# Ledger of designs, part 19: designed miniproteins, single chains, continued (5)

Each design is a single chain, and the fold is of that chain. pLDDT is the mean over its residues in the fold that is shown.

## One batch from the design tools (miniprotein)

Design m16631
Fold by ESMFold2-Fast:
Structure m16631 (fold): chain A 95 residues (1-95)
Amino acid sequence: LQDYADTTIDQLRTLVDQMKKSTSSSSKQRLYGQMLDLLNRFRTLLSQHLPEEEVQRLYDQLLDILDKLITAINNGDFDQADKYLKQLEDLIRSA
């Protein structure tokens, strides 16, 4: 799990950086979709190692933090975005 968590975090960081640099709403929507796909793949991996109830709880928390992260990026609040990204990373590593 830890190796997959680190890979997921690295990919998430790349997508977040691309979204911060994006000036196009269509590009931001595509990047958000890629982040959702990434978290769905991570959820599938968690399902092989953790009880279904715990997987659902973690996934719901990941989606909530992701939505806050995207809102912060869209508002130009990159300091808040970085805090939410760290919360996502910490939650992914704790799984």
Scores: mean pLDDT 85

Design m16632
Fold by ESMFold2-Fast:
Structure m16632 (fold): chain A 104 residues (1-104)
Amino acid sequence: YQETIELLQEVIDVLSEASAKIEAGEDSSTVRQILEQTLAKVQQFAATSSGEEKKVLERVADELQKVIDLLKSSDDRVLHNMALGAAQTNLAVLLWIVKKKLEE
C-alpha cells in the first residue's frame, strides 16, 4: 500500500503540473507525452501488483487514459483543464479511501 500511495500522490502532482502547463499555453502534445509516460509507469506497477492494490492502480490508469484520450480528440483547452481537474479530484478521493484502508 505505501508504494501505491506514493505513486498515486505522484500521479496527482503530474496532473496538477499538466493543468498549469495547459493554462500557460504549452503545446498539448508535450502535456500528453508527460501523461503517457506516467500512465506507462502506473501500468507497469499494476502488472506486478495483485488484489486491492492492483484494482487501485487500474483505476488510476483509467483516469489517466480518459484525460489522454480527451487531449487527443479535442483542441478545447477549457475542456482539457476541466478533465485534468476532474481526474485530480477523483484520484484525491481514491487516495483518501486507500489511506483509510491502511488505518484498519
Scores: mean pLDDT 83

Design m16633
Fold by ESMFold2-Fast:
Structure m16633 (fold): chain A 68 residues (1-68)
Amino acid sequence: SEVDRVREEIRRLISQLSPDTQKVWEKQLRIVERRAATMSDDEKLAAYENLLREVKDWLKREQEKQQQ
């Protein structure tokens, strides 16, 4: 499903973060997964897409700091 694809992408991006940051985002993913269990498919997709955007933004900031 599209939800499963977005979840897999989130896990992939989290694995690219520093170890300490990975633990924080893994915890956030678990919170979203628990909340999503009671959501409609459209709400689930929106929630995971929002989390994906946040993880992408964080990873980009970490990569930009490494270029300085």
Scores: mean pLDDT 83

Design m16634
Fold by ESMFold2-Fast:
Structure m16634 (fold): chain A 92 residues (1-92)
Amino acid sequence: DRIEEVRRAAKLAAERLEAAIRADPESVTPGALRMLEILKEMAKTTDEEEIEKLLAELGTSPESFLLAVRGAETGDEALYDEAAALAREYHK
């Protein structure tokens, strides 16, 4: 279930972002805090429509979000580029 994968990825991404904020709170931006809120809401909901809405607020799609989270985990810039291209096409 792709939506379940997105929820799990959002939970992991939220945990990582929250840890980064705790490590350097003086460097956090309002945008980073908003992204954390969206990721936490995405991790909590089981509503597919709400997940799609939250992904749209991040400017992404399920497939591109999963690639972006993998890219962040591995440091693979090619996965970030692919995720951005897919998000752009999905929201076209």
Scores: mean pLDDT 72

Design m16635
Fold by ESMFold2-Fast:
Structure m16635 (fold): chain A 94 residues (1-94)
Amino acid sequence: SRLEKLQEALEELRRIQRQVAESTDVDEQLALFEEAVRILLETGDPALEELARRAQALVDQALADRASPEELTLLIQTALAEAIEAVEEKIREL
């Protein structure tokens, strides 16, 4: 069901958020961020897909601009928090 898919996505995003917070390796944080983007795209929800695409574009731009590991970590943490809030909102709409 759509509700079950969104609940599974929410649980996985919360797991990823915890793993990013526990990691001191920006490459690991980037890999976790890419997993979060995949999860959002796999929901099939147009708003969550758009959020995922925008977050990816921001991270890609930060990498192109040679952002520090600290700046990348903050950007990833912000994107994950926004993704969790968006999925929670979608669940509330059901």
Scores: mean pLDDT 90

Design m16636
Fold by ESMFold2-Fast:
Structure m16636 (fold): chain A 102 residues (1-102)
Amino acid sequence: ALTVTMSGGGTVKAGGTLTLTATVSGGAPGQYLVSLLIQRPGQPLEGVAASSTPLPQNGTATFTLTNLTVEDTGVYYGAAAPVDGTGADAAFGAGTQVTVVA
């Protein structure tokens, strides 16, 4: 099945920079657009960023988060969707925890 694996989470100080990597795996051969979403406590999934270039299967998207605040704390998920608009809805994998401390 199509999935997106996240890496690069962890604890960072407010004002800092963190790089997250999303890897597309499984699914059919093709091109995918990858979006970064955040799940905060008590809130729905919210879009944060999208990849600038479509990725193939096993491709990676890098998201650099700068000037982080404690409000950026949450579980970050990657979602992949086929560029041609065919197939299933956007696919998610395991998220990565980001904790921003003052």
Scores: mean pLDDT 77

Design m16637
Fold by ESMFold2-Fast:
Structure m16637 (fold): chain A 74 residues (1-74)
Amino acid sequence: SKEKAAQLRLQRAKECLEEIEATTDVDTAEKLLQQLQLDFEEACSVYPENTELLEELQVLLEEAKAKLEELKQS
């Protein structure tokens, strides 16, 4: 179902953020952030009316960007 597909996408994005938060390697974090960015862009194309999903994915993407910048300062 569309609802299950959206939920799985959100779950995978959360797992991606957890991996970014767990890594100390900037290159790994950048690759994970790029994957999350591409997944967000695809979600905007596939689910343009699912504002709740897109909002949650955008929050996760912004958190991932903040964690990468924090890691670069360490």
Scores: mean pLDDT 83

Design m16638
Fold by ESMFold2-Fast:
Structure m16638 (fold): chain A 74 residues (1-74)
Amino acid sequence: GPLELIDWQITYYENLAKKALEEFPDNEEVQKKAEELLSAIDRMRAAVEAGDEQAFLEAWKRASELAKEIRKLM
């Protein structure tokens, strides 16, 4: 259902950010983008708690863009 999809997406992005931070500690661009992805995840969680669908969609779009950029650098 929708709650399971949200949890899966957050977990996926969190794992990607964690992996990037651990595997590329000396790559400043990867580190910066991974930290920005973690910030976007925090905004997604805050939006879910607030019931703010628009804020969630904006944070999710940013997380998706950052995840694509991180994967291109890996």
Scores: mean pLDDT 85

Design m16639
Fold by ESMFold2-Fast:
Structure m16639 (fold): chain A 59 residues (1-59)
Amino acid sequence: MSIDEKIDKIVGEALQKFAGTDASDEEIEAFVRELAEKYDLPEEYWEKAIEAVKKALQP
């Protein structure tokens, strides 16, 4: 699985959990970091994954 595929998977799972909820940025970041570790995403891309999720959750 490529880096982009891992990020897309993290974004998809975060959207399933947080879409339509009033989750805090801290909750979103904690969940994304946990998924990044689970999918073995290198730490250099964790910020990119967090930004992608926040962008997907905001209009």
Scores: mean pLDDT 81

Design m16640
Fold by ESMFold2-Fast:
Structure m16640 (fold): chain A 98 residues (1-98)
Amino acid sequence: MAEKLVEEAEKYLSEGKYEKALELYKEALRLLERELGPDDPRVADVLIKIAGIYLLQGKYKEAAKLLAEAARILKKALGPDDERAVQAEQLAKLLASE
């Protein structure tokens, strides 16, 4: 279920349909949190996708918030030196400094 929503969201994103992509990613996020819990790395993956859309929309502070949460999840699940977690944390700090 959630995987299909992510695939459909990515299709809309590739078509520049940001609002529809965002709607589908947010629904996928709800399903993943319910099925796997809020700290599963797959939740972090969807948060990063939503943050990417916010970046495209110029919503830098909202993107920073989601990237910081994704970094927290990835560090907890995969360790504090996980490359994706470090990159998300660095980007979140940069965006918060806009």
Scores: mean pLDDT 85

Design m16641
Fold by ESMFold2-Fast:
Structure m16641 (fold): chain A 72 residues (1-72)
Amino acid sequence: SPELEATKKIFLIMADAVDEALAEYLEKKAKAKEEGRDTPETLEELRKEFKEIMEKKSKEAQEKVKKIIEQS
Protein backbone atom coordinates (compact mmCIF):
# COMPACT_ATOMS: atom_id res chain seq x y z
CA SER A 1 0.00 0.00 0.00
CA PRO A 2 1.13 3.62 -0.46
CA GLU A 3 0.97 4.06 3.32
CA LEU A 4 3.33 1.11 3.92
CA GLU A 5 5.80 2.38 1.30
CA ALA A 6 5.75 5.86 2.87
CA THR A 7 6.30 4.33 6.34
CA LYS A 8 9.34 2.37 5.10
CA LYS A 9 10.85 5.53 3.55
CA ILE A 10 10.26 7.45 6.80
CA PHE A 11 12.05 4.78 8.87
CA LEU A 12 15.04 4.79 6.48
CA ILE A 13 15.30 8.61 6.64
CA MET A 14 15.24 8.49 10.46
CA ALA A 15 17.82 5.67 10.56
CA ASP A 16 20.13 7.66 8.24
CA ALA A 17 19.82 10.74 10.47
CA VAL A 18 20.87 8.72 13.55
CA ASP A 19 23.76 7.09 11.66
CA GLU A 20 25.05 10.48 10.45
CA ALA A 21 24.86 12.04 13.94
CA LEU A 22 26.64 9.04 15.51
CA ALA A 23 29.38 9.14 12.84
CA GLU A 24 30.06 12.83 13.54
CA TYR A 25 30.09 12.24 17.33
CA LEU A 26 32.43 9.23 17.11
CA GLU A 27 34.81 11.08 14.75
CA LYS A 28 35.06 14.05 17.14
CA LYS A 29 35.53 11.73 20.14
CA ALA A 30 38.31 9.84 18.32
CA LYS A 31 40.02 13.14 17.39
CA ALA A 32 39.86 14.33 21.02
CA LYS A 33 41.51 11.05 22.13
CA GLU A 34 44.21 11.34 19.42
CA GLU A 35 44.96 14.92 20.57
CA GLY A 36 45.09 13.87 24.27
CA ARG A 37 41.96 15.94 25.07
CA ASP A 38 39.72 13.03 26.19
CA THR A 39 39.09 14.54 29.65
CA PRO A 40 35.69 14.26 31.43
CA GLU A 41 35.11 17.96 30.64
CA THR A 42 35.76 17.46 26.90
CA LEU A 43 33.53 14.37 26.83
CA GLU A 44 30.68 16.38 28.42
CA GLU A 45 31.15 19.11 25.78
CA LEU A 46 31.07 16.44 23.05
CA ARG A 47 27.81 15.07 24.51
CA LYS A 48 26.26 18.58 24.31
CA GLU A 49 27.51 18.90 20.72
CA PHE A 50 26.05 15.45 19.91
CA LYS A 51 22.65 16.67 21.20
CA GLU A 52 22.90 19.72 18.90
CA ILE A 53 23.89 17.50 15.93
CA MET A 54 20.94 15.18 16.70
CA GLU A 55 18.55 18.16 16.84
CA LYS A 56 19.86 19.45 13.47
CA LYS A 57 19.72 16.02 11.78
CA SER A 58 16.27 15.40 13.29
CA LYS A 59 14.94 18.67 11.80
CA GLU A 60 16.43 17.79 8.38
CA ALA A 61 14.85 14.31 8.61
CA GLN A 62 11.47 15.83 9.63
CA GLU A 63 11.52 18.09 6.52
CA LYS A 64 12.20 15.05 4.28
CA VAL A 65 9.41 13.11 6.05
CA LYS A 66 7.00 16.05 5.60
CA LYS A 67 7.66 16.08 1.83
CA ILE A 68 6.95 12.33 1.60
CA ILE A 69 3.67 12.68 3.56
CA GLU A 70 2.58 15.67 1.42
CA GLN A 71 3.32 13.69 -1.80
CA SER A 72 1.61 10.50 -0.58
Scores: mean pLDDT 81

Design m16642
Fold by ESMFold2-Fast:
Structure m16642 (fold): chain A 77 residues (1-77)
Amino acid sequence: PMPPEVKRAVDLYQQKALATHGADGSGTPGGSAPSLLPLLSPEQRAAYQAIMGSRTSVPEVDPAAVEALIAFLETLE
């Protein structure tokens, strides 16, 4: 089972960012969806890539980085 904070980050991304930034947050290559990655700190990017790139497994991520990522995603409309 996915840790609650990781699931929250995935759910927030699906609700707030999927349509504008693509399924993995990297944007659609050659498409209209911009990459989310340049807006993240290095720690947030590591948590983001681990969470969004491997939805079928539990990533080993820094809890503080996950919390910072969740806070960022909560600012998205």
Scores: mean pLDDT 60

Design m16643
Fold by ESMFold2-Fast:
Structure m16643 (fold): chain A 99 residues (1-99)
Amino acid sequence: SSEAVAAVIAEVQAIIDTVQEMVKRGTPPHEILLRYLTLTISLLAEAHLNLDDETVERLLAENKALLQQLKANEDASPETIAGIILAHAARVIQIARDS
C-alpha cells in the first residue's frame, strides 16, 4: 500500500540521518553497522510489511551485495563503510517505492 511505502521511506531516511550523524561524530565502523542493522530490524518489525516474492528476491540480492561490499572493505575508513550502508539504504527505498 502507499501508506506502507511512505512509512518505509520515512524510516529509512531517519536511519540515513542517524548513520550520517554517527560518521560526523567519528563513531567506529562496526558500531555504525550494528546501529544500522538494529534500526533496520526495528523498521521491519514496526512496519509489518507484506512483501511479494519479487520484492523479497530484490531485497535478498541487495543484502547479498551489501555483505559482499562490507567484506571487501572490512579494513576501510568509517566514511567508506557509512557510504556503503547509505547506498544500500537508498536501494532499499527504491525497492519499496517499486512495490
Scores: mean pLDDT 71

Design m16644
Fold by ESMFold2-Fast:
Structure m16644 (fold): chain A 96 residues (1-96)
Amino acid sequence: DAELEAQEQALLDELGVSEEERELLRKLKEAADKGEITEEQKEQAFELLKRLLARVALRHGADPALVERLLAEEDRERAQALARELIAEIEARAAA
């Protein structure tokens, strides 16, 4: 809905997401919402999400070595596990 889109745009502004990355996110969301997301688009989403999470994690003082491991990880399931570790570290640091 329009309110959620406005909140998403505000969050993307806060995170320093580029105009090119926003356009990619919009296209990926449209494809996913239609159930028509291609394998190429899944790879684009995977790489984009890793980059966005890395920026958020570093901004919140996460371990740079864990961020580097996430960015280097080619396997989606292993990257998802690393992403969960980074999110947990961000939450712990945000609470401190």
Scores: mean pLDDT 74

Design m16645
Fold by ESMFold2-Fast:
Structure m16645 (fold): chain A 74 residues (1-74)
Amino acid sequence: VIDELIEEALKDPEKAEALKKGLELAEQASKAEAAGDLKKAAALYREAAREFRKAGLVVIAGLYEAAASVWEKL
């Protein structure tokens, strides 16, 4: 199901670009999290979620928003 949603996003140039930006932001968020910069990680996860929504990956976007909310409370 997730693989199918990613494949569909890649068929649309606008969605493919949003997916690429989302993945880049998620990678930066993961690196910030590993470095202990939880505020930066939260901000980057929220940006990634926004891009995933543009790509049509609403469930994945929701998961990243939830992660950001957890880190913001720390």
Scores: mean pLDDT 77

Design m16646
Fold by ESMFold2-Fast:
Structure m16646 (fold): chain A 95 residues (1-95)
Amino acid sequence: SALEEVLKILEEAREKIKKAKTVEEALEIVREAERRIIEILTKNGLLKLATRVGSTFGVGEIAAVVFKRTGEEEEGMKVIEESVEKAIELVREEK
C-alpha cells in the first residue's frame, strides 16, 4: 500500500539520520524523503496527510537551519529526528 511504502521511506530516513555527522547531511536526507513521500501521498489522493507531513518536515527544517546558524548542531539534529518520528506517527494514525 502507499502508506506501507511511505513508512519504509521514513524508517530508512530515520536510520540514515542516526549515521549523519552534520545537520546539513541530515537535512539532505529529510528533504529527499519528504519529496518522495509527498509524491506518493499526492498520487494516491491522500492530500490531507501530505499537507500534515509536509508541514511537520517544513517546521523541523526551518528550526534545524536556525540551530545550525547559531552553532547548536545537537539541537538541530534533534529537531530533524523529531520531525521524522512525528511523520511516522501521522502515517501510522491514517487507519
Scores: mean pLDDT 88

Design m16647
Fold by ESMFold2-Fast:
Structure m16647 (fold): chain A 113 residues (1-113)
Amino acid sequence: SLIKKIVRESVKAAKEIIVEILRKRGEEEKAKKAEERLEEFEKELLEKIEEMEKKGEEEIKILDEVAEELRRRLTELAKELELPESEIELISGVPEGMLLIALGVEKIIKKKE
């Protein structure tokens, strides 16, 4: 599933950024908790995607809803962890970036067939 891949890659990218920042600050326990929280969040989103797919929702609609929720949750987590504002902006943009890449790749590969 392309949507599931986008979610996994987005969470992975956000996790790597958040964990690196916290480790550089010497906050290893916060880094571990952030990683665990993001892994649980990934699981919740993947389950939501499966439910929406079973209901016959359009792929682009599923991707849009999931990307919006992921963006919101990542922004909230980054603020709770007291990350610099520049890093919060970077992390919150990850889902939209992945969505644009996925849509661009599909258009190139398919070119209407």
Scores: mean pLDDT 73

Design m16648
Fold by ESMFold2-Fast:
Structure m16648 (fold): chain A 60 residues (1-60)
Amino acid sequence: MEEEKKKAIEEARKRVLDTIENYLKNHELTPEEKEIVDRIKLYLTKSKEEVIAEIQRRRA
């Protein structure tokens, strides 16, 4: 079950990142929108602890 969940999460992550990159290629985002997208990418590519550390560093 854990292995199946991990594979599903990795596939979903690839799909979401692909969609975001495709959208960014054709549209320019505002700074606020870009920060939201960057946060989503961090959540998808880093552990929870790493995401928290990055957010704290940027806002400290």
Scores: mean pLDDT 69

Design m16649
Fold by ESMFold2-Fast:
Structure m16649 (fold): chain A 85 residues (1-85)
Amino acid sequence: MLKERVKNIIETAKSDEEIINRLVALFARLKYESKNEEDYKKGVEELRKLFIEEAVKSGRYTRDEAEKIVDEALKKFKEWEEKEK
């Protein structure tokens, strides 16, 4: 489940860079597992929401910090996706 994957990243990652890279991998996996573009977009919104909620609950991040981390991961994934032809 997405929630368990997100929680594991927050609990086991040792740096913000590691969190970002693991989130990029989750976005890539989500795209691969999605049946269509609408399914993928819904999954992205769910993953973003789950990450922010779990990061804040961990006590390690403020909401603003969590949003910046997940936004950076989305940006990196989009750049990676555009290079995959």
Scores: mean pLDDT 80

Design m16650
Fold by ESMFold2-Fast:
Structure m16650 (fold): chain A 60 residues (1-60)
Amino acid sequence: KYVLVVELQSRSMSAAQKAQFAAASARLRAGEISEADLTQLLSALLAQHPDAVVVLTSEA
């Protein structure tokens, strides 16, 4: 019953890159992509945008 919300906050990251990550996160929840795919995308974005912050929230 926990819903994990992953959000990227970055001044240098484009809106398209943030939207791409949000779409990938939603597809992971739908079972369309693997956890490895999401992790690979996140790692690439963080490497290119060192100002990026990952925000994780869960509903109890």
Scores: mean pLDDT 73

Design m16651
Fold by ESMFold2-Fast:
Structure m16651 (fold): chain A 55 residues (1-55)
Amino acid sequence: MNAEEQAEKSGKGGAEAAKAGMAPEAAGRLTYNQALEGGADEEGARKAYEAGVKG
């Protein structure tokens, strides 16, 4: 699984958890950081951020 695929998975999981108690921007920031820590590149991390914000 490449970094882009990991970023999308991290974004989905983080967005679900963050929606339980976080503002959209905070959820996006959480998923962005999780994607980067998981080895995603900047583009993958940005996709995770957008997924987190949208929920």
Scores: mean pLDDT 68

Design m16652
Fold by ESMFold2-Fast:
Structure m16652 (fold): chain A 73 residues (1-73)
Amino acid sequence: MEEEIERLREERERRVEELAKEAKERFEEAAKTGTATEAAGVGIRAIGEMVDERLRGEREIREKEERLRRERE
């Protein structure tokens, strides 16, 4: 059943997009009112969060695909 995997992929893309949007807002605010060091720190942390979310989402999808394969056997 493919619908769960498609849902997970869509959720992952939406979560990454939301993180990117939040990161942009935080970076702009830090750049506007903070120091260059603070803005750089916000950007680095945001990139790390997006990468972690994407990697976690990929692992979840792979595990779900594997489980569905075993269940269909």
Scores: mean pLDDT 73

Design m16653
Fold by ESMFold2-Fast:
Structure m16653 (fold): chain A 97 residues (1-97)
Amino acid sequence: MAWEITAKKGYVSAAALAEAAKLAKILKVKGTLVDGRVIEGEGEEGYREAIRAGLEEPFKTLTLVVEVPSEEEAEKVAQVFKDGGATEIEIREVPPL
């Protein structure tokens, strides 16, 4: 199933995003870096662009759409962001892409 995970406060580093990608297939990425740049993309290409940008500056907000079998697996991705410094995270089931 597809799940949207949004980190709204704190920071998401490239390292946290890479760790999330080990747990779930990333379908879409949209984030705003602390310098104000917006990164948006789909699939592997979107993920690679987000990692490249995140190595320069952390994200102040990040939304991922991930493919996971249950809400429990989506919560594990959210926990990676919490461990990395995000403080307000929203998880929502979304229609399949």
Scores: mean pLDDT 84

Design m16654
Fold by ESMFold2-Fast:
Structure m16654 (fold): chain A 65 residues (1-65)
Amino acid sequence: MQKKVSSGVAAEIIAVSLGAKATVTIEDGKVKVTISDASEEQKKRLEEEFARMKEAGLIDEVTFN
């Protein structure tokens, strides 16, 4: 969908609210979210949240460090 820029900001807010560090990059209309310094439990929870956003076409890619 065309509102991927706004959804990138939403993804960053979600990650920060769960206590993780997030970096969002938007390249050629694709939203990429990178999560760092997250615990195993936080990674699983964030993966569930972001999976729903990917199904909706709001984000394209999530990477965990």
Scores: mean pLDDT 71

Design m16655
Fold by ESMFold2-Fast:
Structure m16655 (fold): chain A 78 residues (1-78)
Amino acid sequence: MLEEVVREAARRKVTELQTIEGKEVSSLEVEVLEKTDTHAVVKITLTYADGTVETITFELELVDGVPRVVKSESKVEK
């Protein structure tokens, strides 16, 4: 379930970047760094056609099976 939620969020982000912002995304990588019954850390790496790399890290807390974002960090490297 958590992986499906993360995949949907990543897909929405790519669609937004391509359709709304007109940015060309060359690759998308999703990595689950840590997963327990109550905690998950997920890393999303976006590579744009111009060589820009954006890394987004989410720290999630699961409350009654519902993921809540407790921390989010974004870094852009060119």
Scores: mean pLDDT 70

Design m16656
Fold by ESMFold2-Fast:
Structure m16656 (fold): chain A 85 residues (1-85)
Amino acid sequence: SGAEKARRRTEELLRQGASFEELKRFIDSLETDEELVAARLALLPYARQGDPNAQKALAYIDTRLQDRGVDSETISELLLRLKQL
């Protein structure tokens, strides 16, 4: 699915040490809430580990989700759905 591809690509970019600009370009290519939430899920462990590019990308995704009207509760529901697949 698009969400699975978004998660895998985000993880790959992070593993390769991608810059925030590279992560942002990929995030800007994502079209659905599910894809944005999947990318966010991939960013979380790297941001938690102190990766500054992951932290910036996470903040950027949160802004994109807010602009789309996706709140924290909706993010949690989409994450649960993604974990069931």
Scores: mean pLDDT 83

Design m16657
Fold by ESMFold2-Fast:
Structure m16657 (fold): chain A 69 residues (1-69)
Amino acid sequence: SDLSDQLERRLMDLLRRNSNKETARLMKDYLLSKGAPESLADRIAQAIENGEPLDKVLELLREAGEEIE
């Protein structure tokens, strides 16, 4: 979906410019501002901060895109 693509683009932009910890914080705030459930935003932030494989983070972002819409 367009939203899922926007979330993935935002993650890539943040990772290029910021540490994993800062990216996690900024991405969580962004997800919450878009109406994502707090529990899912927390799971995504934790995965980013822990340096989980990118494919796992992208799977969670697709889930977030579906729940926001």
Scores: mean pLDDT 83

Design m16658
Fold by ESMFold2-Fast:
Structure m16658 (fold): chain A 87 residues (1-87)
Amino acid sequence: KEKALEETKKAYEETVKYAEEAAKKNPEFRPLAEGAIRITKGLYDKAKKMAESGEASEEELKEIAKMTEGTLKEFREAAEEGLKKAE
Protein backbone atom coordinates (compact mmCIF):
# COMPACT_ATOMS: atom_id res chain seq x y z
CA LYS A 1 0.00 0.00 0.00
CA GLU A 2 1.00 3.66 -0.59
CA LYS A 3 2.06 4.42 3.01
CA ALA A 4 4.36 1.38 3.37
CA LEU A 5 6.02 2.12 0.01
CA GLU A 6 6.57 5.77 1.06
CA GLU A 7 8.07 4.62 4.39
CA THR A 8 10.47 2.30 2.51
CA LYS A 9 11.46 5.14 0.15
CA LYS A 10 12.05 7.51 3.09
CA ALA A 11 14.23 4.97 4.93
CA TYR A 12 16.26 4.39 1.74
CA GLU A 13 16.73 8.16 1.20
CA GLU A 14 17.72 8.68 4.87
CA THR A 15 20.22 5.80 4.55
CA VAL A 16 21.82 7.43 1.48
CA LYS A 17 22.10 10.84 3.21
CA TYR A 18 23.47 9.44 6.47
CA ALA A 19 25.88 7.06 4.69
CA GLU A 20 27.32 9.86 2.52
CA GLU A 21 27.84 12.10 5.58
CA ALA A 22 29.45 9.28 7.59
CA ALA A 23 31.79 8.36 4.71
CA LYS A 24 32.86 12.02 4.32
CA LYS A 25 33.78 12.19 8.03
CA ASN A 26 35.51 8.79 7.97
CA PRO A 27 36.59 7.57 4.49
CA GLU A 28 37.41 4.10 5.91
CA PHE A 29 33.66 3.72 6.53
CA ARG A 30 32.88 4.04 2.78
CA PRO A 31 32.55 0.27 2.01
CA LEU A 32 30.04 -0.18 4.87
CA ALA A 33 28.16 2.95 3.75
CA GLU A 34 27.93 1.65 0.16
CA GLY A 35 26.71 -1.72 1.50
CA ALA A 36 23.89 -0.09 3.47
CA ILE A 37 22.85 2.00 0.43
CA ARG A 38 22.83 -1.14 -1.77
CA ILE A 39 20.72 -3.18 0.67
CA THR A 40 18.11 -0.45 1.20
CA LYS A 41 17.95 0.27 -2.56
CA GLY A 42 17.29 -3.44 -3.19
CA LEU A 43 14.49 -3.46 -0.61
CA TYR A 44 12.90 -0.32 -2.12
CA ASP A 45 13.13 -1.74 -5.67
CA LYS A 46 11.52 -4.99 -4.46
CA ALA A 47 8.70 -3.06 -2.73
CA LYS A 48 8.03 -1.04 -5.93
CA LYS A 49 7.90 -4.20 -8.06
CA MET A 50 5.54 -5.94 -5.60
CA ALA A 51 3.25 -2.88 -5.44
CA GLU A 52 3.17 -2.64 -9.27
CA SER A 53 2.34 -6.37 -9.67
CA GLY A 54 -0.68 -6.02 -7.35
CA GLU A 55 0.09 -9.41 -5.75
CA ALA A 56 1.62 -8.01 -2.56
CA SER A 57 -0.46 -7.62 0.59
CA GLU A 58 -0.23 -4.46 2.73
CA GLU A 59 1.39 -6.62 5.43
CA GLU A 60 4.14 -7.78 3.03
CA LEU A 61 4.90 -4.16 2.07
CA LYS A 62 5.01 -3.19 5.77
CA GLU A 63 7.47 -6.05 6.38
CA ILE A 64 9.83 -4.65 3.72
CA ALA A 65 9.49 -1.16 5.24
CA LYS A 66 10.49 -2.57 8.66
CA MET A 67 13.51 -4.35 7.11
CA THR A 68 14.62 -1.12 5.41
CA GLU A 69 14.24 0.87 8.67
CA GLY A 70 16.13 -1.88 10.53
CA THR A 71 19.04 -1.67 8.08
CA LEU A 72 19.25 2.12 8.60
CA LYS A 73 19.14 1.69 12.40
CA GLU A 74 21.90 -0.96 12.43
CA PHE A 75 24.07 1.19 10.15
CA ARG A 76 23.66 4.26 12.40
CA GLU A 77 24.45 2.20 15.52
CA ALA A 78 27.60 0.77 13.88
CA ALA A 79 28.77 4.26 12.82
CA GLU A 80 28.17 5.73 16.31
CA GLU A 81 29.96 2.80 17.97
CA GLY A 82 32.95 3.22 15.64
CA LEU A 83 33.22 6.92 16.56
CA LYS A 84 33.04 6.16 20.31
CA LYS A 85 35.79 3.51 20.08
CA ALA A 86 38.02 5.94 18.12
CA GLU A 87 37.85 8.39 21.04
Scores: mean pLDDT 77

Design m16659
Fold by ESMFold2-Fast:
Structure m16659 (fold): chain A 65 residues (1-65)
Amino acid sequence: MLEEFRRVLAEARALGVKDYKSIEEFLEATREALRKHYSEEYADKAVEILREGLEALKPNIFLTL
């Protein structure tokens, strides 16, 4: 889970998803980027991984990416 979270986070950053004001905005931007470059199925799965990782880690510095 945590390793998958970091992988998806790195993918989002590589696709330019790094300027966000909230967790929800970040998740939506990541979903759109992954849908465009991979697939809707992968984007849904990746966003679920990010949500689980955010719930598991929850430190302030982590929430800033």
Scores: mean pLDDT 70

Design m16660
Fold by ESMFold2-Fast:
Parts: C-alpha cells; sequence; structure tokens
Structure m16660 (fold): chain A 69 residues (1-69)
C-alpha cells in the first residue's frame, strides 16, 4: 500500500522536525537539535515499519485520518 508508506514517511519526518524545533526553542545548539531530530525520524520510521505499528497506523487512519500537528 503506497499510501501507507507515504503516511509512515510523513509521520516519522514530522516527529523528527517537531523534536528538532522543540530543542531549538529550548536553546540547544542547532547541530544537537538537528541530530536529535534525525535520530527520532530514523527510529520512528523503523518502528512504523513493524507489523504491529503498520496495523495500528491503518486503524488510526480509518478512525482519525486528521493527524494532530
Amino acid sequence: DQELQKKQQQVSQAAGIGQRDNYLQAGFPPEVAEQIGQRVQQQSGQALQQPDAVQSLKEYLGLAPDLPR
């Protein structure tokens, strides 16, 4: 399912960006914030590819297609 893969990528990317922005606003160096964001994106992407996570994401999209920010 191409749409599922697309959503997985969007969710992991959003998680990484959100974490990076939070660290930047907290006054951490940009390089540290960027590394943390990248790591969160990578780990979230891997976690979202687990069978259980794929099933949960499909159910989430069916129940609540509108993601909070």
Scores: mean pLDDT 70

Design m16661
Fold by ESMFold2-Fast:
Structure m16661 (fold): chain A 90 residues (1-90)
Amino acid sequence: MITEEDVERALAVAEGSFDKMLEAIKNTKDKKERDALIQKVEDFIENDLQQLAQLLRQQGKDDWAARVEALAQELRARLKEVLEEIKKEE
């Protein structure tokens, strides 16, 4: 059973981990390693967060699901911004 505390903890961990991953992507000079980091971040957004939102909706917790979905959209936008900056430096 997913609780509100589980969601709050997951969101906090996701934000912290995402910031660290974006920094790693910016600092990685090897394209193969950078691509692997980008893929990991995209998998987190498109798989893990979407799965959590779906589970919350199945439990009738639509407000919490909406919060997870909003975070996923924000993280997607931030990743795109970082990728555009990296592309300009190449």
Scores: mean pLDDT 78

Design m16662
Fold by ESMFold2-Fast:
Structure m16662 (fold): chain A 90 residues (1-90)
Amino acid sequence: SESEEIIDEAIKLLNETLEKIRSLSVEEALQLIEETEKKLRELASKNSDPERFKEVLEEIIELIRDIIPKLSPELKEVYEELIKRLEKIR
């Protein structure tokens, strides 16, 4: 369905963002997070199943929360900003 295609695109975008963050400076990672938020908001606006989109974002937020305690202080700040922005979209 169109809704499932949009959800798959959102999952792919978030996975790509998480992979890239690991190799970026804090400044570059925060810029990437801002671009990711913008793209996710566009995907959310096109999605005809907002409940399913919200559910998927909540699952990803939980996965990110689980890794935060294991990160350096600088990476914790970056990942916490990502969570904050994802929570604003849902």
Scores: mean pLDDT 82

Design m16663
Fold by ESMFold2-Fast:
Structure m16663 (fold): chain A 93 residues (1-93)
Amino acid sequence: LVELGRKSVEAGKKAYEEGKYVLAAQGYEVAGRLFEEAGDWRLAGEAYENAGEAAEKAGLDASPLYRRAAEAYRRAGDEERAARAEARAARAE
């Protein structure tokens, strides 16, 4: 799961660098789900946060992705990144 998540992050990063923001958001969201299944909540939060940034660039609703990032960061014990992700979700709404 973690290795598949890393491959999904790499795919999302390549898509983002190419300006393919919808594809980037999808790749990062898949990575977030794989890291959640693996129990790696910090990596899941980072992946969902990157998915949210890509979604914003694509003109999509990033709020659900930032909320998932906040939940993952809270489970990882990272309250500061969780609060930041929640603030991003509120601004994207």
Scores: mean pLDDT 85

Design m16664
Fold by ESMFold2-Fast:
Structure m16664 (fold): chain A 83 residues (1-83)
Amino acid sequence: MTAKGEPDDLNLAARAALKVLSEEQAEKLENALAATGKKTFSNEEIAAIAKELGLSEEQVKKLLEEYNKLKKEEENVPLVVRD
């Protein structure tokens, strides 16, 4: 499917999860997020779903930190210098 440069929160959350969680946990999180039918997720929504899946507070914190980092990278094209 073609994306139009809008942040795909599902893909970002899945990528973040793969960096800080096991592959099985990352897949479960992605499926749970997809089940909502939403394209965008708040930190609170991701945390709630992750906790529902049995992730620890530390795992949820790391997931949200990585997710927010990736989300900002998608929103902010890395610009080196300003005038």
Scores: mean pLDDT 72

